# Designed miniproteins, single chains, continued (4), part 86

Each design is a single chain, and the fold is of that chain. pLDDT is the mean over its residues in the fold that is shown.

## One batch from the design tools (miniprotein)

Design m14967
Fold by ESMFold2-Fast:
Structure m14967 (fold): chain A 89 residues (1-89)
Amino acid sequence: SKLIEEAKKKAEELMKKDESLKKLREETYKRLLEAGLSPELAEAISNAAVLLAAGEVDLAAKVLTLVFKQLSDDQLYQAQSIIEETVNG
């Protein structure tokens, strides 16, 4: 998806400037994998979490809307909880 690639590029640019965003991305990705998400879905969601933390809310929301359609109800609940804890905690 062009949206997922755009979000990945933007998240990578933000992470180059801010070590805390790299740590947030790493923690979010690990927790999503532990929740049973595929590496591809975990990457897309963790990049969206970086965008949310950096204030890129509109781009993050578009990616999450697209990716969440691919999750089970249990995976969706876990992903939302992980994002809230890593972005706001």
Scores: mean pLDDT 88

Design m14968
Fold by ESMFold2-Fast:
Structure m14968 (fold): chain A 80 residues (1-80)
Amino acid sequence: SKEEILKKIQEVIDNSKSVLEAVKGVIDLLVNEAGFSVPTAVGVVLRALGDAIDMELKGEEVTEEQIKNLILEEAKELLS
């Protein structure tokens, strides 16, 4: 179910040690468990990076934890 996949994505976000590890885990879940295409799953990451860049351009400091949370938010939108 979408709820089970979101729970697994949350666990990846919480347990990953880097943005790259979170990206790999989220893409893997979206492709291999949710059945999305690789370009669709990569689009989640690209949207999250776009959000982070917009924040930086506005003078906000963006942490790796915030980037991971932006990935989670974009994944939730895809799964809604």
Scores: mean pLDDT 88

Design m14969
Fold by ESMFold2-Fast:
Structure m14969 (fold): chain A 88 residues (1-88)
Amino acid sequence: SYTEFIQAKENGDYASVLAYLEAQEPTLQKRLEELEEQVRELEARIASQPAPSRDELLELEILRAFRRMTAWELEHLKKEIAKIKAKL
């Protein structure tokens, strides 16, 4: 849990901190891959239409935003993992 993560960090238990952070990585990676595929599929659908709907254009904008945010979160997580590994 997040509470156990904070406690481990305060106690200098970097092994438990690392385990918590590494457990998050595959979930974020899978989410990023799913968002990248959803964006590709929606972009292809929109490109096949002479007049795409405002709803489809909004959905694409939202998916692109989530893709950017998830990519940023994954990059940040990987940097934090590297910092903790340097303490071991």
Scores: mean pLDDT 87

Design m14970
Fold by ESMFold2-Fast:
Structure m14970 (fold): chain A 102 residues (1-102)
Amino acid sequence: VEAVIEALDEIIAELRAAGVAPEVIEALEELRAEVRARPELTPEEMERLLERLAALGIAILTGVPVEKAEAFVRALGGEGLREILRAAPTKEELLRLLEEVE
C-alpha cells in the first residue's frame, strides 16, 4: 500500500508542477485516499490500481481520452507498463507509443 501511496504522491506533485487542472489533482487525491483506506490489497488489486493510475496519468499528460489510455495500458500489461513508467518517457515519446498501439 505505501509504495502505491508514494507513487501517487510523486505523480500528484509532478502534475501540480505542470499546472494541470485542480479537478484532476482532486480526483488523484481521492484515489490516494481510497488506496489508503484499503489495508489488505491483493497483488491483483494493486496491479489494477496501478493500471488505473497510469491510464489517468497518460490521459492527463498527452491529452488523449481516458478510454484510449486505458486500452493502451491494458495492451502493455503490468510488466510492460512498469518498464515504460520507470523509463520516465517524455510526453512526445508517450504520444509516439500510443500511436503504435491504440
Scores: mean pLDDT 66

Design m14971
Fold by ESMFold2-Fast:
Structure m14971 (fold): chain A 64 residues (1-64)
Amino acid sequence: LKELFERLRKASDWLSKFLDDKKRKELEEKVKKQEEEGTVAGASEMQEANTEATKIILEEARKS
């Protein structure tokens, strides 16, 4: 019986600490998502640059 109460107390203490850690993890995840969204925008810009390069190649092929 005492061991069961001791486990419950440890679980409650662990949960309280985990709650604070969860808030910090949420903040870190938000920052990471912003960085990933920025990277996705960069990928779109790279696709546009690749399309322009393809147009240049096609124009060169027309001249040949």
Scores: mean pLDDT 59

Design m14972
Fold by ESMFold2-Fast:
Structure m14972 (fold): chain A 64 residues (1-64)
Amino acid sequence: SKARINELLRRMAENLGISVEEVKKMLQEVAALEGDGRTTAIRMLARESGLSVGAVSELVRAVE
């Protein structure tokens, strides 16, 4: 589980062209959202990073 989260964080950072720490900050900001706002942010991050909605949702839960 932790190894998979670390791999997904690395892939997102690489695809977005930012650091892993910047990705973590972005995911923490998404985790602070509720309802439709969180759902929309997860969908947008999935599209931008090329990861699935499920993978981005997993990352958001991991940084809570």
Scores: mean pLDDT 86

Design m14973
Fold by ESMFold2-Fast:
Structure m14973 (fold): chain A 73 residues (1-73)
Amino acid sequence: SPIVEEVLARLDRGESLEEILAWLEKKPDTGIVKTLKGLVENALIRQEKTGDEDAAKAELKAFLERILESLKN
C-alpha cells in the first residue's frame, strides 16, 4: 500500500507519467512494482494515442484507487 499511495501522491503533485515510471524503475523488482510499472506504461501509451495527459492520469488514478481499496481488507 505505501508504494501505491506514493504513486497517487506523485500524480496529485502533477508529476509526469515519465517521471513516475523513472521513479518506479529505481525500486526493487517486486510483484507490486511490476504491476505499477505496467499500469504507468499503459497510461503512457494512452497519452501518446490520444494526446490527453489529464485523461491518461485520471484513468491511472482510478485503477490505483481500486488497488488501494482492495488492499485495505
Scores: mean pLDDT 82

Design m14974
Fold by ESMFold2-Fast:
Structure m14974 (fold): chain A 61 residues (1-61)
Amino acid sequence: VLEEVQRLLEDATRRIQAAKTEEEQQQILAELGERLRSLGVGFSDVTVEDGQAVLVDPYRL
């Protein structure tokens, strides 16, 4: 589970860094969020900081 989450974050980060528009970044984040939900991971919110996909725990934010 953790390794799968790490892979998803790395994939999303690479796509975000390659994206030239905010719309592309939002699509990448939406896809990441759906995959995380399908894995039953407690992280549903994802944000972009310095071109990196970061998981935000909604219970702690």
Scores: mean pLDDT 67

Design m14975
Fold by ESMFold2-Fast:
Structure m14975 (fold): chain A 67 residues (1-67)
Amino acid sequence: AESGAAASGAGAAAGDATGAGAGRNVMLFQPGEEGGRLGAETARAAASSEEAADAGVKGYQVGALGY
């Protein structure tokens, strides 16, 4: 998943966070609600959650490195 999809993921993640101000705050900053559960779920669903998050980071990284 380091080809094409990563670049799209980074753009979507960055755009969503920057463009969708309201959405970014409620979605990106809501670990308090699931504080204890978030920690356990993150470890359990690390493969899926990290892949989704990593896809966005990889797109950003290859863009910055390949400019």
Scores: mean pLDDT 45

Design m14976
Fold by ESMFold2-Fast:
Structure m14976 (fold): chain A 55 residues (1-55)
Amino acid sequence: MSVAEELEEAARTMSPAEVEALAKRLALQALQDGDEEALATVVRWMLAWAREHGL
């Protein structure tokens, strides 16, 4: 999935704060576009990532 791949790459190259900002922007964009699958993908990825980082 393109959104998940973009977030995974960002997690390796960006700071945690930048990754969170990107994920929130992608989630907002998906919501505005009515793309429920993309929104669900971003949310699930962020929940897993936040759990790993103690957020």
Scores: mean pLDDT 78

Design m14977
Fold by ESMFold2-Fast:
Structure m14977 (fold): chain A 66 residues (1-66)
Amino acid sequence: AAEVAGEQERLDIAKQNYEGAKKLYENKDKSDAETKALFEQGYKNVKKLYDEEKARADALTAAAQA
């Protein structure tokens, strides 16, 4: 129970970070080339972390239902 709750909190944080990075990435066209590159890298990195945390949360949820 505690492990699943902890993973849900981590997933929420990762989702918030992903949404923030996505918003910056979507606004990259209004930025200089260096800032655009930073937005693109930040979005890719945060999406990867979010995908990993989501997969972990899904695995723990599946295990708890077994």
Scores: mean pLDDT 73

Design m14978
Fold by ESMFold2-Fast:
Structure m14978 (fold): chain A 79 residues (1-79)
Amino acid sequence: KKKIDELIKKFNEKLKELNEMAQRAQSLRDEADRYEKEGDVETANKLREEADKLSEQLRKKAREFYNEFVKEIKKILEE
């Protein structure tokens, strides 16, 4: 029924957001590797710190999303 379709839509939208965050974190790490090869270790370290912060935010958002998803699924299955 419509509730499952809406849940799937929200799930796909959240997965897209999480994937975009993961891609940004990877891009920062790739950028850091280039700066390190050029001898700019300070810039490389700053970019890695930004990537680590983004990865931590991603982990927290993914956990929150998982908890909400499980909660919504339980409600649908119990009803």
Scores: mean pLDDT 82

Design m14979
Fold by ESMFold2-Fast:
Structure m14979 (fold): chain A 120 residues (1-120)
Amino acid sequence: MRIALIDVTDPELGRRLAEEVSARTPAEVEYVSPADLIEDPDRFDGVILLVRPEDKLTDDVLKTLRAMKELLPVPIYAIAYNAPEEHIEKLRELGFEVREVRDDLLEAVVEVVEELLARL
């Protein structure tokens, strides 16, 4: 199973997180940009969208997230890591299921990957 991980604020942390999750699960987890996903929507079996407190959910970002949800034929799981309530509300308005995480980000991503592997 190939899973896309999107972290819009910290590409270096996103890449490290993808590598660590790939080491702990049977899935291949790859850090990608939203543009890469939209360009090749059939490349991945699932998407994990990581939203952090530093992320700015601008109109352009929200437009991109909406396009991903409309164009991608695969499950998209949103993880809100210490994100403000306003970000969580905006993601839910776009129709994303949002998992709130305060601690143990790596374990939360591993858990979502395991749920995807179980065909949740």
Scores: mean pLDDT 77

Design m14980
Fold by ESMFold2-Fast:
Structure m14980 (fold): chain A 79 residues (1-79)
Amino acid sequence: MKLEEEAKKLEEKAREKEEEAERYTEKAKKIAEELKDGDPTSLSGEVLREVGKSTQKLIEAKQLKKKAEELRKEAEELK
């Protein structure tokens, strides 16, 4: 049962990371839309920064989900 609780906790953390990634993607999208009417040279670095943060959070979420799946499989094998 403890493995199921640990898996649930990791899944919850993964969800939080995915939500953070979505927020960074939204920020990057907003900045990119401003590039249509603004100076691309000034804003491009900000877009890359937000995209980088989003990508990092998605990688972290993927690792947490993979670990959670492993724990769930272990719990199922024990029960």
Scores: mean pLDDT 76

Design m14981
Fold by ESMFold2-Fast:
Structure m14981 (fold): chain A 82 residues (1-82)
Amino acid sequence: MELTKLQARTLALLSEIELAIRTKDKEALEKAIKEAEEFREELEREAERLRETDPEAAAELRRMVERLEEAIERAKEEIESL
C-alpha cells in the first residue's frame, strides 16, 4: 500500500476522534477508538514488514502509530469524563 493512502486514513481517523471529542458523543468516541486501534495494529504490522527492506517507510508508519496512540489516549480520557 502507498504511504499516501495510509497517511490519508490516519488523518481521517484523527479527524473522526477530534469530532467525537468535540460533540461529546460517547458512541462515536467508542467507535472511533475501536477503528483507530484496529488501524494502528495494521500500521504496526506494515512497519515491521518494511523494517528491513524500507526503513524510511517503516519510520513514517511508526510516526503515524504514535499520532494515533496519542489520539486514542485523549479519546479514552474523554469517555471517562462522560
Scores: mean pLDDT 84

Design m14982
Fold by ESMFold2-Fast:
Structure m14982 (fold): chain A 95 residues (1-95)
Amino acid sequence: MDPMFWSEEEFEEGVERLIREIEQKMGPEAAQQVRDAYERYKEAVKNRDISGAIDAYTELWKIVQQADNQGLLSEESRAVVGRLLTDVTLLVMER
C-alpha cells in the first residue's frame, strides 16, 4: 500500500522496521540516534514546535542519508523516509 495512505499505526510500524534495519546495517548507536530523533520529532509535532520538528528530522536524515548512500536501505524504509519528509514539508508550509 502507498505510504501516503498508511494509518498512523502502519507508519509507526514502518519507522520501527527502519530503526531495526539501521541497527542491523549500521549498528546500535546509529539506531539509537534515529530512535531518539524520531521521539523528539513526535514530541515537537504534538507541541506544534516546528523548529524542534525540523531539527529532529535533520538529525534523523543525517543517519538515514548515510545508510541510503551506502545502498543499505530497503525500498520500504526509503518510502517511510519519503513519507516523513513529506510530513515535515507540509508542516513547514502550514507555518
Scores: mean pLDDT 79

Design m14983
Fold by ESMFold2-Fast:
Structure m14983 (fold): chain A 83 residues (1-83)
Amino acid sequence: ASEEEIREGIADIVAAILAKYNATPEEIVKFAETVARELGLEAAKLFAERSVQLLQDKGLVTPEEAERILKEALEAAEKAYRA
């Protein structure tokens, strides 16, 4: 597996685990920051998108809430990566 495949795989697994435990929007944002620092921005984007989709599929967030969480998570990931 390439480094990209490993980073994406880790991001997907973390998203699935957080969704399983009904992670809060604040937790999703904080984890997006960590994923960006450790695995890079593309992995953080995949993590954020997957996390909000899984929470939406479980009925824990509305589509509007999912879009807001995604925006906040991506902004936090960008800031964390550039810090």
Scores: mean pLDDT 84

Design m14984
Fold by ESMFold2-Fast:
Structure m14984 (fold): chain A 79 residues (1-79)
Amino acid sequence: SKILEEMERRIKEAKDEMERKVLEEAEKGKKTIAELKKKGASQKEIAMAEADHTMDAIGYASEGIGRIGDIRREGKRLL
């Protein structure tokens, strides 16, 4: 049905956006860590920055999963 096709399209878009955000955050974190190492930052500062970027990436993944769930619920309600 048209509603099912629209739901599948929205889910794909949400998945693609989630994957893009996670990859962008991973790349950003990698650059930040390289800059900290070049500046001679402490091991603690480097570890904290790594943890922050890891948590941000997990946050984007969790948000994306939640969005996909919302789209599925909306689509089922319209059927």
Scores: mean pLDDT 85

Design m14985
Fold by ESMFold2-Fast:
Structure m14985 (fold): chain A 65 residues (1-65)
Amino acid sequence: SDELRERIRELSRELKENELDLERVKELGAELVELAGQYGGPVSAMVAQREVEELIERGRELLEE
């Protein structure tokens, strides 16, 4: 579980560092949601999904404006 937690933290960091690369954010975000679900169940997956969607929205706003 420590390895899973560390990978989740690394993915979260990479998502923020790559927020302007929407294709990469979607790829990393999908993996984050999957791992969050494995680590903490459906609620953790839902929270991760929301975070990823907010990051995608922010990235799109920055790229369009």
Scores: mean pLDDT 80

Design m14986
Fold by ESMFold2-Fast:
Structure m14986 (fold): chain A 99 residues (1-99)
Amino acid sequence: KLEELQAMSPEERRELATKLLETDEDIAAKARALAAIDPSPLPLEEREKLWALTLLEMELLYEEGQAPPELQAIVEAKSAEEAVAKLRELAASLGAEVV
């Protein structure tokens, strides 16, 4: 449940992210692919954990019927490559201010 995820401490969220990367093959593959293209000045390991949690939150929002269409496309992606393509399409639609 999304509310339970949001109530977690930062340490609990980090432990959950590590578990997702080890046990959820779909989330792990997508999180690693998305982290690899993420320009954030964070270490790759931190980016992978943040994307794993972000993907879980998106899935929970999708199950509750609250995910916007742009995020639904990423959640519904059948492969890591499709998820990356959908994120790039979203970034392109948000325009030239990718600075």
Scores: mean pLDDT 74

Design m14987
Fold by ESMFold2-Fast:
Order: sequence, then structure tokens, then C-alpha cells
Structure m14987 (fold): chain A 103 residues (1-103)
Amino acid sequence: AAERLERFKKAVEKIKEYMKETGSLSEALRKVPEIGKEVGLSEDEIRFLEYTLQLAVREAKKLKDNPEEAEKKIEEIFKRGMDLVERYYADLAASEARRAALA
């Protein structure tokens, strides 16, 4: 569980770096499958990351006349996505520990 969370965080960091380099969320979205495979993410983790970026692209387009609000909204979307992933892997680890304790 912890190793999977660390890989997911590494993928997010690489995507954020690529967004800064290109200045484009759409370019970053296209790069998600490559980065995800490079860091060892599962297909489901890659899909979730793509979904998160698609949501960020959609919200940024709505805020095209307010770049500061767009940046805040993008960061908020990434934060919510990370919080969800962290809870999922924490719950998975707790479930695995309970099964081990019963053996």
C-alpha cells in the first residue's frame, strides 16, 4: 500500500513538472499514460490520474478570464484527488492488517 501511494505521488510530481515546462494541461494529460507506466502505476491508477487532469482542464477552461482562480482550482482538484487516493490505500493497508491478525 505505502509503495503504491509513493509511486502515485511520484507520477503526480512528474505531471506537475511537465505542466510547468509546457504551460499546457492538455499536453500533460497526453503524457499521463507514459509517466504512469514509467513509475509503475496500474491501469486503474493511470485512469484515475487521467480523470483528475481531465477535470482540471475542464475547470481551467471555465476560468479562462481569471488565471489566478484557474490555478487555485487546479491545485484544489489535485489535492482532493490525492486525499482520496491516500484514504483508499490507508483503508486497504488496514484491511490487510486485520486479515493478518486473524490468521
Scores: mean pLDDT 77

Design m14988
Fold by ESMFold2-Fast:
Structure m14988 (fold): chain A 76 residues (1-76)
Amino acid sequence: SELEKLEERMTGLISRALLELKDKFTDEQMAEFYRKATAVKEEMLEKFKRGELTPEEALEEFEKRLAELVEEMLAA
């Protein structure tokens, strides 16, 4: 239940970022962003499953790293 809610929230944040970026970048750049964002999501979910992060800590770190990925896209 907590794992499903955490994954759903992270997926929603990725979807929102994709919507904001979609008209500014190529399909190839968008695909690369999606792959990187999904990899960070999977990393945070694995750390949560291993007891290394609380749900709140996993979400906070995910939001920070997603923001960094968005900044990288906008700086290119």
Scores: mean pLDDT 86

Design m14989
Fold by ESMFold2-Fast:
Structure m14989 (fold): chain A 80 residues (1-80)
Amino acid sequence: SEREELERRLLELGEEADRIDAEALRNKDKEVLREAMHVHATVDGGLIMLLYGAPLEEVRRVLERAEELLERARKLLEEA
């Protein structure tokens, strides 16, 4: 259950990053695209950790990092 919730939240962050990518591509904003790329990489890392049975506490830290990076990307997009 906790594992499934962490996976769901990571996937949701990836979907949010996809939406930011789409907007940044329309605006040709390379800086926002770079920050969104960091979100994707972090989400992928968390999903890989879940796949290989990493401790859920470590996956939670990766989720928190992905949330922080997504917030940074959103703020840059709003300033564009």
Scores: mean pLDDT 86

Design m14990
Fold by ESMFold2-Fast:
Structure m14990 (fold): chain A 101 residues (1-101)
Amino acid sequence: SLSPAAQEALRELIRGMKAYDEGNYEEAIKEFEKAVRLAEADPAHRVLAASAYFTLAEVYKKMGKEEEADKAYDRAIEVARASGTPEGQATADLLEARRKA
C-alpha cells in the first residue's frame, strides 16, 4: 500500500496534470513541485519522484524554459537510477528514450 505521503503526491500529480491540460502552466509547476517534495520524502517512492520531475520538465519545455526543462529531465533520470531497483532502472531507461523522441 502507498504511504500517506505517496498518496498525497499522486493527488498533487493529478492536480498538476489537470492544470497542464487547461494551459495553466504556473499552477501545474506548483503542483508538480509539491508532488516531487512529497515523493522524495520516502526513498521507496523514487520512481514516483522521477515521474513528477519528468512531468515538470515537460511543462517547462512547453513554456520555452529549456534550461529548467533540461535540469528537471536530468534530475528525473538521476532519481530513478538512484532507486537501485529494477523498476527504477527501467524507468530511467524509458525516460532517456522518451526525452530523445
Scores: mean pLDDT 81

Design m14991
Fold by ESMFold2-Fast:
Structure m14991 (fold): chain A 79 residues (1-79)
Amino acid sequence: SGTLEETVRILSETLEVPEEAVRKAISLLQTSDATGDEEHDAKLLQEALKSVGIEVSQEKALEAIRALKEAGLYGMLYS
């Protein structure tokens, strides 16, 4: 849907990683213990991306989580 596509776009642009890697990372996050805590969920996002062969800093992962929160799309990472 449009909200998932917006989430993928924002994460891809903020993290500077391909959209397909972001889609795979979101799928992994939906099976994790994401809590809605920005710093914790940023670390989970970093680990999910690492699992698909992409390394990002914790600073960039947190930036991406905050960008989603500002767009009202944060819940798409774990729901």
Scores: mean pLDDT 79

Design m14992
Fold by ESMFold2-Fast:
Structure m14992 (fold): chain A 84 residues (1-84)
Amino acid sequence: MAIKFQVKAVKLEKTFTLSDIPKVEKLFEEALKEENPIEKIFVLGSLLSILQDLVKKGKLSVEDYEKIKNKILNKLPPKIKKVV
């Protein structure tokens, strides 16, 4: 459910360190397993927004953000790629 992913994302934002990058990647992989396309877009968009906020706060580098984003976008169907 989207709410469960948002709770995990908020916890990561508060306690985020560079060692938490694998946890972020795991959350994206769990989101990619979502069968409902609308929930999948919503969850992925929420996680990308949290990563952007981490970059703005200086907790995540722009380079690491772009690597995670590109890795996830390559796994999305063409229709979903247009809205994420």
Scores: mean pLDDT 63

Design m14993
Fold by ESMFold2-Fast:
Order: structure tokens, then sequence, then C-alpha cells
Structure m14993 (fold): chain A 67 residues (1-67)
């Protein structure tokens, strides 16, 4: 169940990155997909072992929750 919480946090973080990239419109959809895939892989590997990164993601999600 804790594994599910980490997975959910990573998914929400990737969604926030996606929104920022789409809002900028500087990138093609294919480039956005590649960046999101790379970001998700990075977060899956680093978030479980990096408490500081996890806290940053949690704060970003809380900020999104306000809207």
Amino acid sequence: EEQKKLEELIKKAVELIRKNLENDSSLTPEQIEKILKDAEDYLKENVPTNPKLRELIERAIENEKKK
C-alpha cells in the first residue's frame, strides 16, 4: 500500500510536468511524451530513496490541490 502511495505521487508529478509543458507549447507532442517518460522513470528510481525529492513533489501536489 505504501508502494501505491509513491506510485500515485509520481503519477501526479508527471501530470504537473505535462501541464507545464503543454501550457508552454514550445514542444511537439512527441517531444513532450519522451520528456514525460524520462521524467517518470527518473522519479520512480529516485523518489523512494530521496526524502527531499519526495517532499518537493508532495508540496507541488498540495499546491495543485488548491485549484
Scores: mean pLDDT 76

Design m14994
Fold by ESMFold2-Fast:
Structure m14994 (fold): chain A 106 residues (1-106)
Amino acid sequence: KLEELIEELEKAIEEEDLEKAEELVQEIVDLLISMVDENKKEEFGLKLAEALFAIVTAENEEEIDEAVERFGEILDEYLPDLPEELRERLLRALRRLGLLYLKKKP
């Protein structure tokens, strides 16, 4: 379930466990892709992957915020019926993940 995966992701980020957070993000993305029509799966997956790459490779907080906003726009386009609470929690978790990657850069 999406809610359970988001809860585990929030916990992994709090514990600064990047390896587990990466695994959970992939599971969340795979679940989200499974929710869209067959003919949209490839396009949706590519857009999510591009937004995630931008989040984890961001060089500052502004770039993280822009990438997270883009991820949210993609969710709104492809999964308009996604519960707002889960959407907001996921975007908040992704923002924190981006900040964690930024903190751990050499």
Scores: mean pLDDT 86

Design m14995
Fold by ESMFold2-Fast:
Structure m14995 (fold): chain A 93 residues (1-93)
Amino acid sequence: MIEKIAEEIIEKSRELMNQGKPVEAMRERDKLIGEAARYLAENEEPTEEVQKLIEEMRKRFSKYRKLTDEELRIAAYSSLIAKKVQELAEKRW
């Protein structure tokens, strides 16, 4: 699921890069990662990997402010999608 989302994001970003619009490509990438992370946070049950990352983020941010469970889920999915997008970019570009 995350891999398919990351592939779609890379493809859209690549289209903008091929048009000579690198700034727009970066902006669209960030936008799509954020939108996908919110969708997954609302509609999917966390896997063990996502739950582990939520717990790590909860401990990290406990020194500054308490994030809601929804905010932590969005942050975890955003991090995972961004990592997968970067891995795919390195393999295909």
Scores: mean pLDDT 77

Design m14996
Fold by ESMFold2-Fast:
Formats: sequence, structure tokens, C-alpha cells
Structure m14996 (fold): chain A 64 residues (1-64)
Amino acid sequence: DEEKKKREKEIEEKIEEVGRETGERARRVLEEKREESPSVAAAEVLREAGRGVDKSIEIRKEIR
């Protein structure tokens, strides 16, 4: 039980870190592209979000 709680906390912390990194990249891309092309900005933001989701899945996969 203690080991499971430790793993869960570790997973949550890593996922939060990935979320922060993904959010920062998405925000940067949105700001840079929004003024030039809102549609391209939206597509790039979704692409960055997808990368963050994939990384979160890999983290969960490692811990099972």
C-alpha cells in the first residue's frame, strides 16, 4: 500500500510537470502564430497538446 501511494504520487508529479511544459510550449506557439494565422495557431496548439498526452501515457506505462 505504501509503495503504491509512493508510485501514484510520483506519477502525479511527473504528469504535472509534463502538463506545465506542454502548456508553456502551447502558449508560446499560440502567441507567436495567433497574430499571423489563428487557424494555424489552433492547429499547432493541438499538436503540442497531443505531444503532452503521449508523454503522459509513456510515464504511466513505465509505472504500469
Scores: mean pLDDT 75

Design m14997
Fold by ESMFold2-Fast:
Structure m14997 (fold): chain A 96 residues (1-96)
Amino acid sequence: TQLPQSVTTLLQQMQVILEKLQNTSDPEEILSLSIELSTLSGVLSIVRAVYQIENEALDEIEDIADDIYELAVNGTLTPEIIAEYTQRFNEALAKL
């Protein structure tokens, strides 16, 4: 299934944010990156609504971004959790 370029671009940007999250231990940077990831997920949701894209892998990607944001604002986002969600994100991308 071929996705719109806007979706592909958003997914690439989200992947870059996850890589940055894996490489930082600064709590302010973790929060900032988690907000950016959540913002990109929100844009993805709008784009999906416009193009009427129903896809379980994209649902998983949006859930990952929302979970990371919630954990970051609660101060419970750990490197182990970031690594687990990054793996799940890459597995979801492989299903697209």
Scores: mean pLDDT 88

Design m14998
Fold by ESMFold2-Fast:
Structure m14998 (fold): chain A 100 residues (1-100)
Amino acid sequence: MKVLILAIYKITDREAFEKEMEEAVKNGLDSEEKAAEFILKNPHLELVGYIEIPESLLGKSTEEVIEELKKEKKYETIEKLEKAKANAEEYLLVLVERKE
């Protein structure tokens, strides 16, 4: 089953992170690879954990993703997504791997 692995990062210094993100975007942060490298090298992000979602949900709305995860009884993944969504100013979700 094809799955996506998403990393959950906590933003430890929001003002510094936002400033660095603005500079990165201005300098052409336009690809998933560049975004992943920026996140991996950023000192203001703390890795909290990982979640797995089906690849079939890539590009779906958050509401559609939650409904499909409910059908699969992946309640722990739903809780992590809802917490990240509710605290979007403090947490960042990043795609790190696509598994076959």
Scores: mean pLDDT 69

Design m14999
Fold by ESMFold2-Fast:
Structure m14999 (fold): chain A 74 residues (1-74)
Amino acid sequence: SEKEKAEVQNLILKEMLESKSKAEQSIFYDLLLVTQKRNLSKEEVEDLIELAKKNPVEAAKKITRLQEEIDKEQ
């Protein structure tokens, strides 16, 4: 829904603003772009946010795979 999408994007924006580093901020920016082109559940986004904080390399890999799937659809 539009409301769920807005809630998801607001969660990501908050994390970007509170980011500890430019690298972490870049990961959240890429995640935000994914949510603009693909509907992710709130749970999926929360899991990716937590993964980015604990293991940014693994989070970046998962987000890159989502971006690649979107690119293949276009």
Scores: mean pLDDT 81

Design m15000
Fold by ESMFold2-Fast:
Structure m15000 (fold): chain A 66 residues (1-66)
Amino acid sequence: MPAAELVARLRALMDAAPALAPLRETFEQVVEELSGLPPDERERQLARQAERMLAEAEARVAELAA
């Protein structure tokens, strides 16, 4: 899955769940740190980080809904 799609899904989930605000701050810091990398490396690292954070965000939302 492209990094852009993973990032879009993660941001949409964070917008829908205010309880994820701290995760949003962490993610925006990661995006800024990765912005200085070469495009190919940035894409690989961003996809990896977004995938991990999306899984965590989905798990947290499920826990909060219980």
Scores: mean pLDDT 79

Design m15001
Fold by ESMFold2-Fast:
Structure m15001 (fold): chain A 60 residues (1-60)
Amino acid sequence: SAAARQAAELEEKRKRLEREVELGVRELKIAVEATAEFQGSDKLSKEQEEELKKIEEELK
């Protein structure tokens, strides 16, 4: 049935989203660290910028 096919597609999508969530958690960790430094700094450190760029590229 169409419902069974949709269920299988949703399961595949769920597994993919779970992987993306794992990557997003790592990105969030870096963002939190960057935010803590932001109050005393003009901008993100070069290391933090490079790490975020790598995560963004991996998520694409």
Scores: mean pLDDT 71

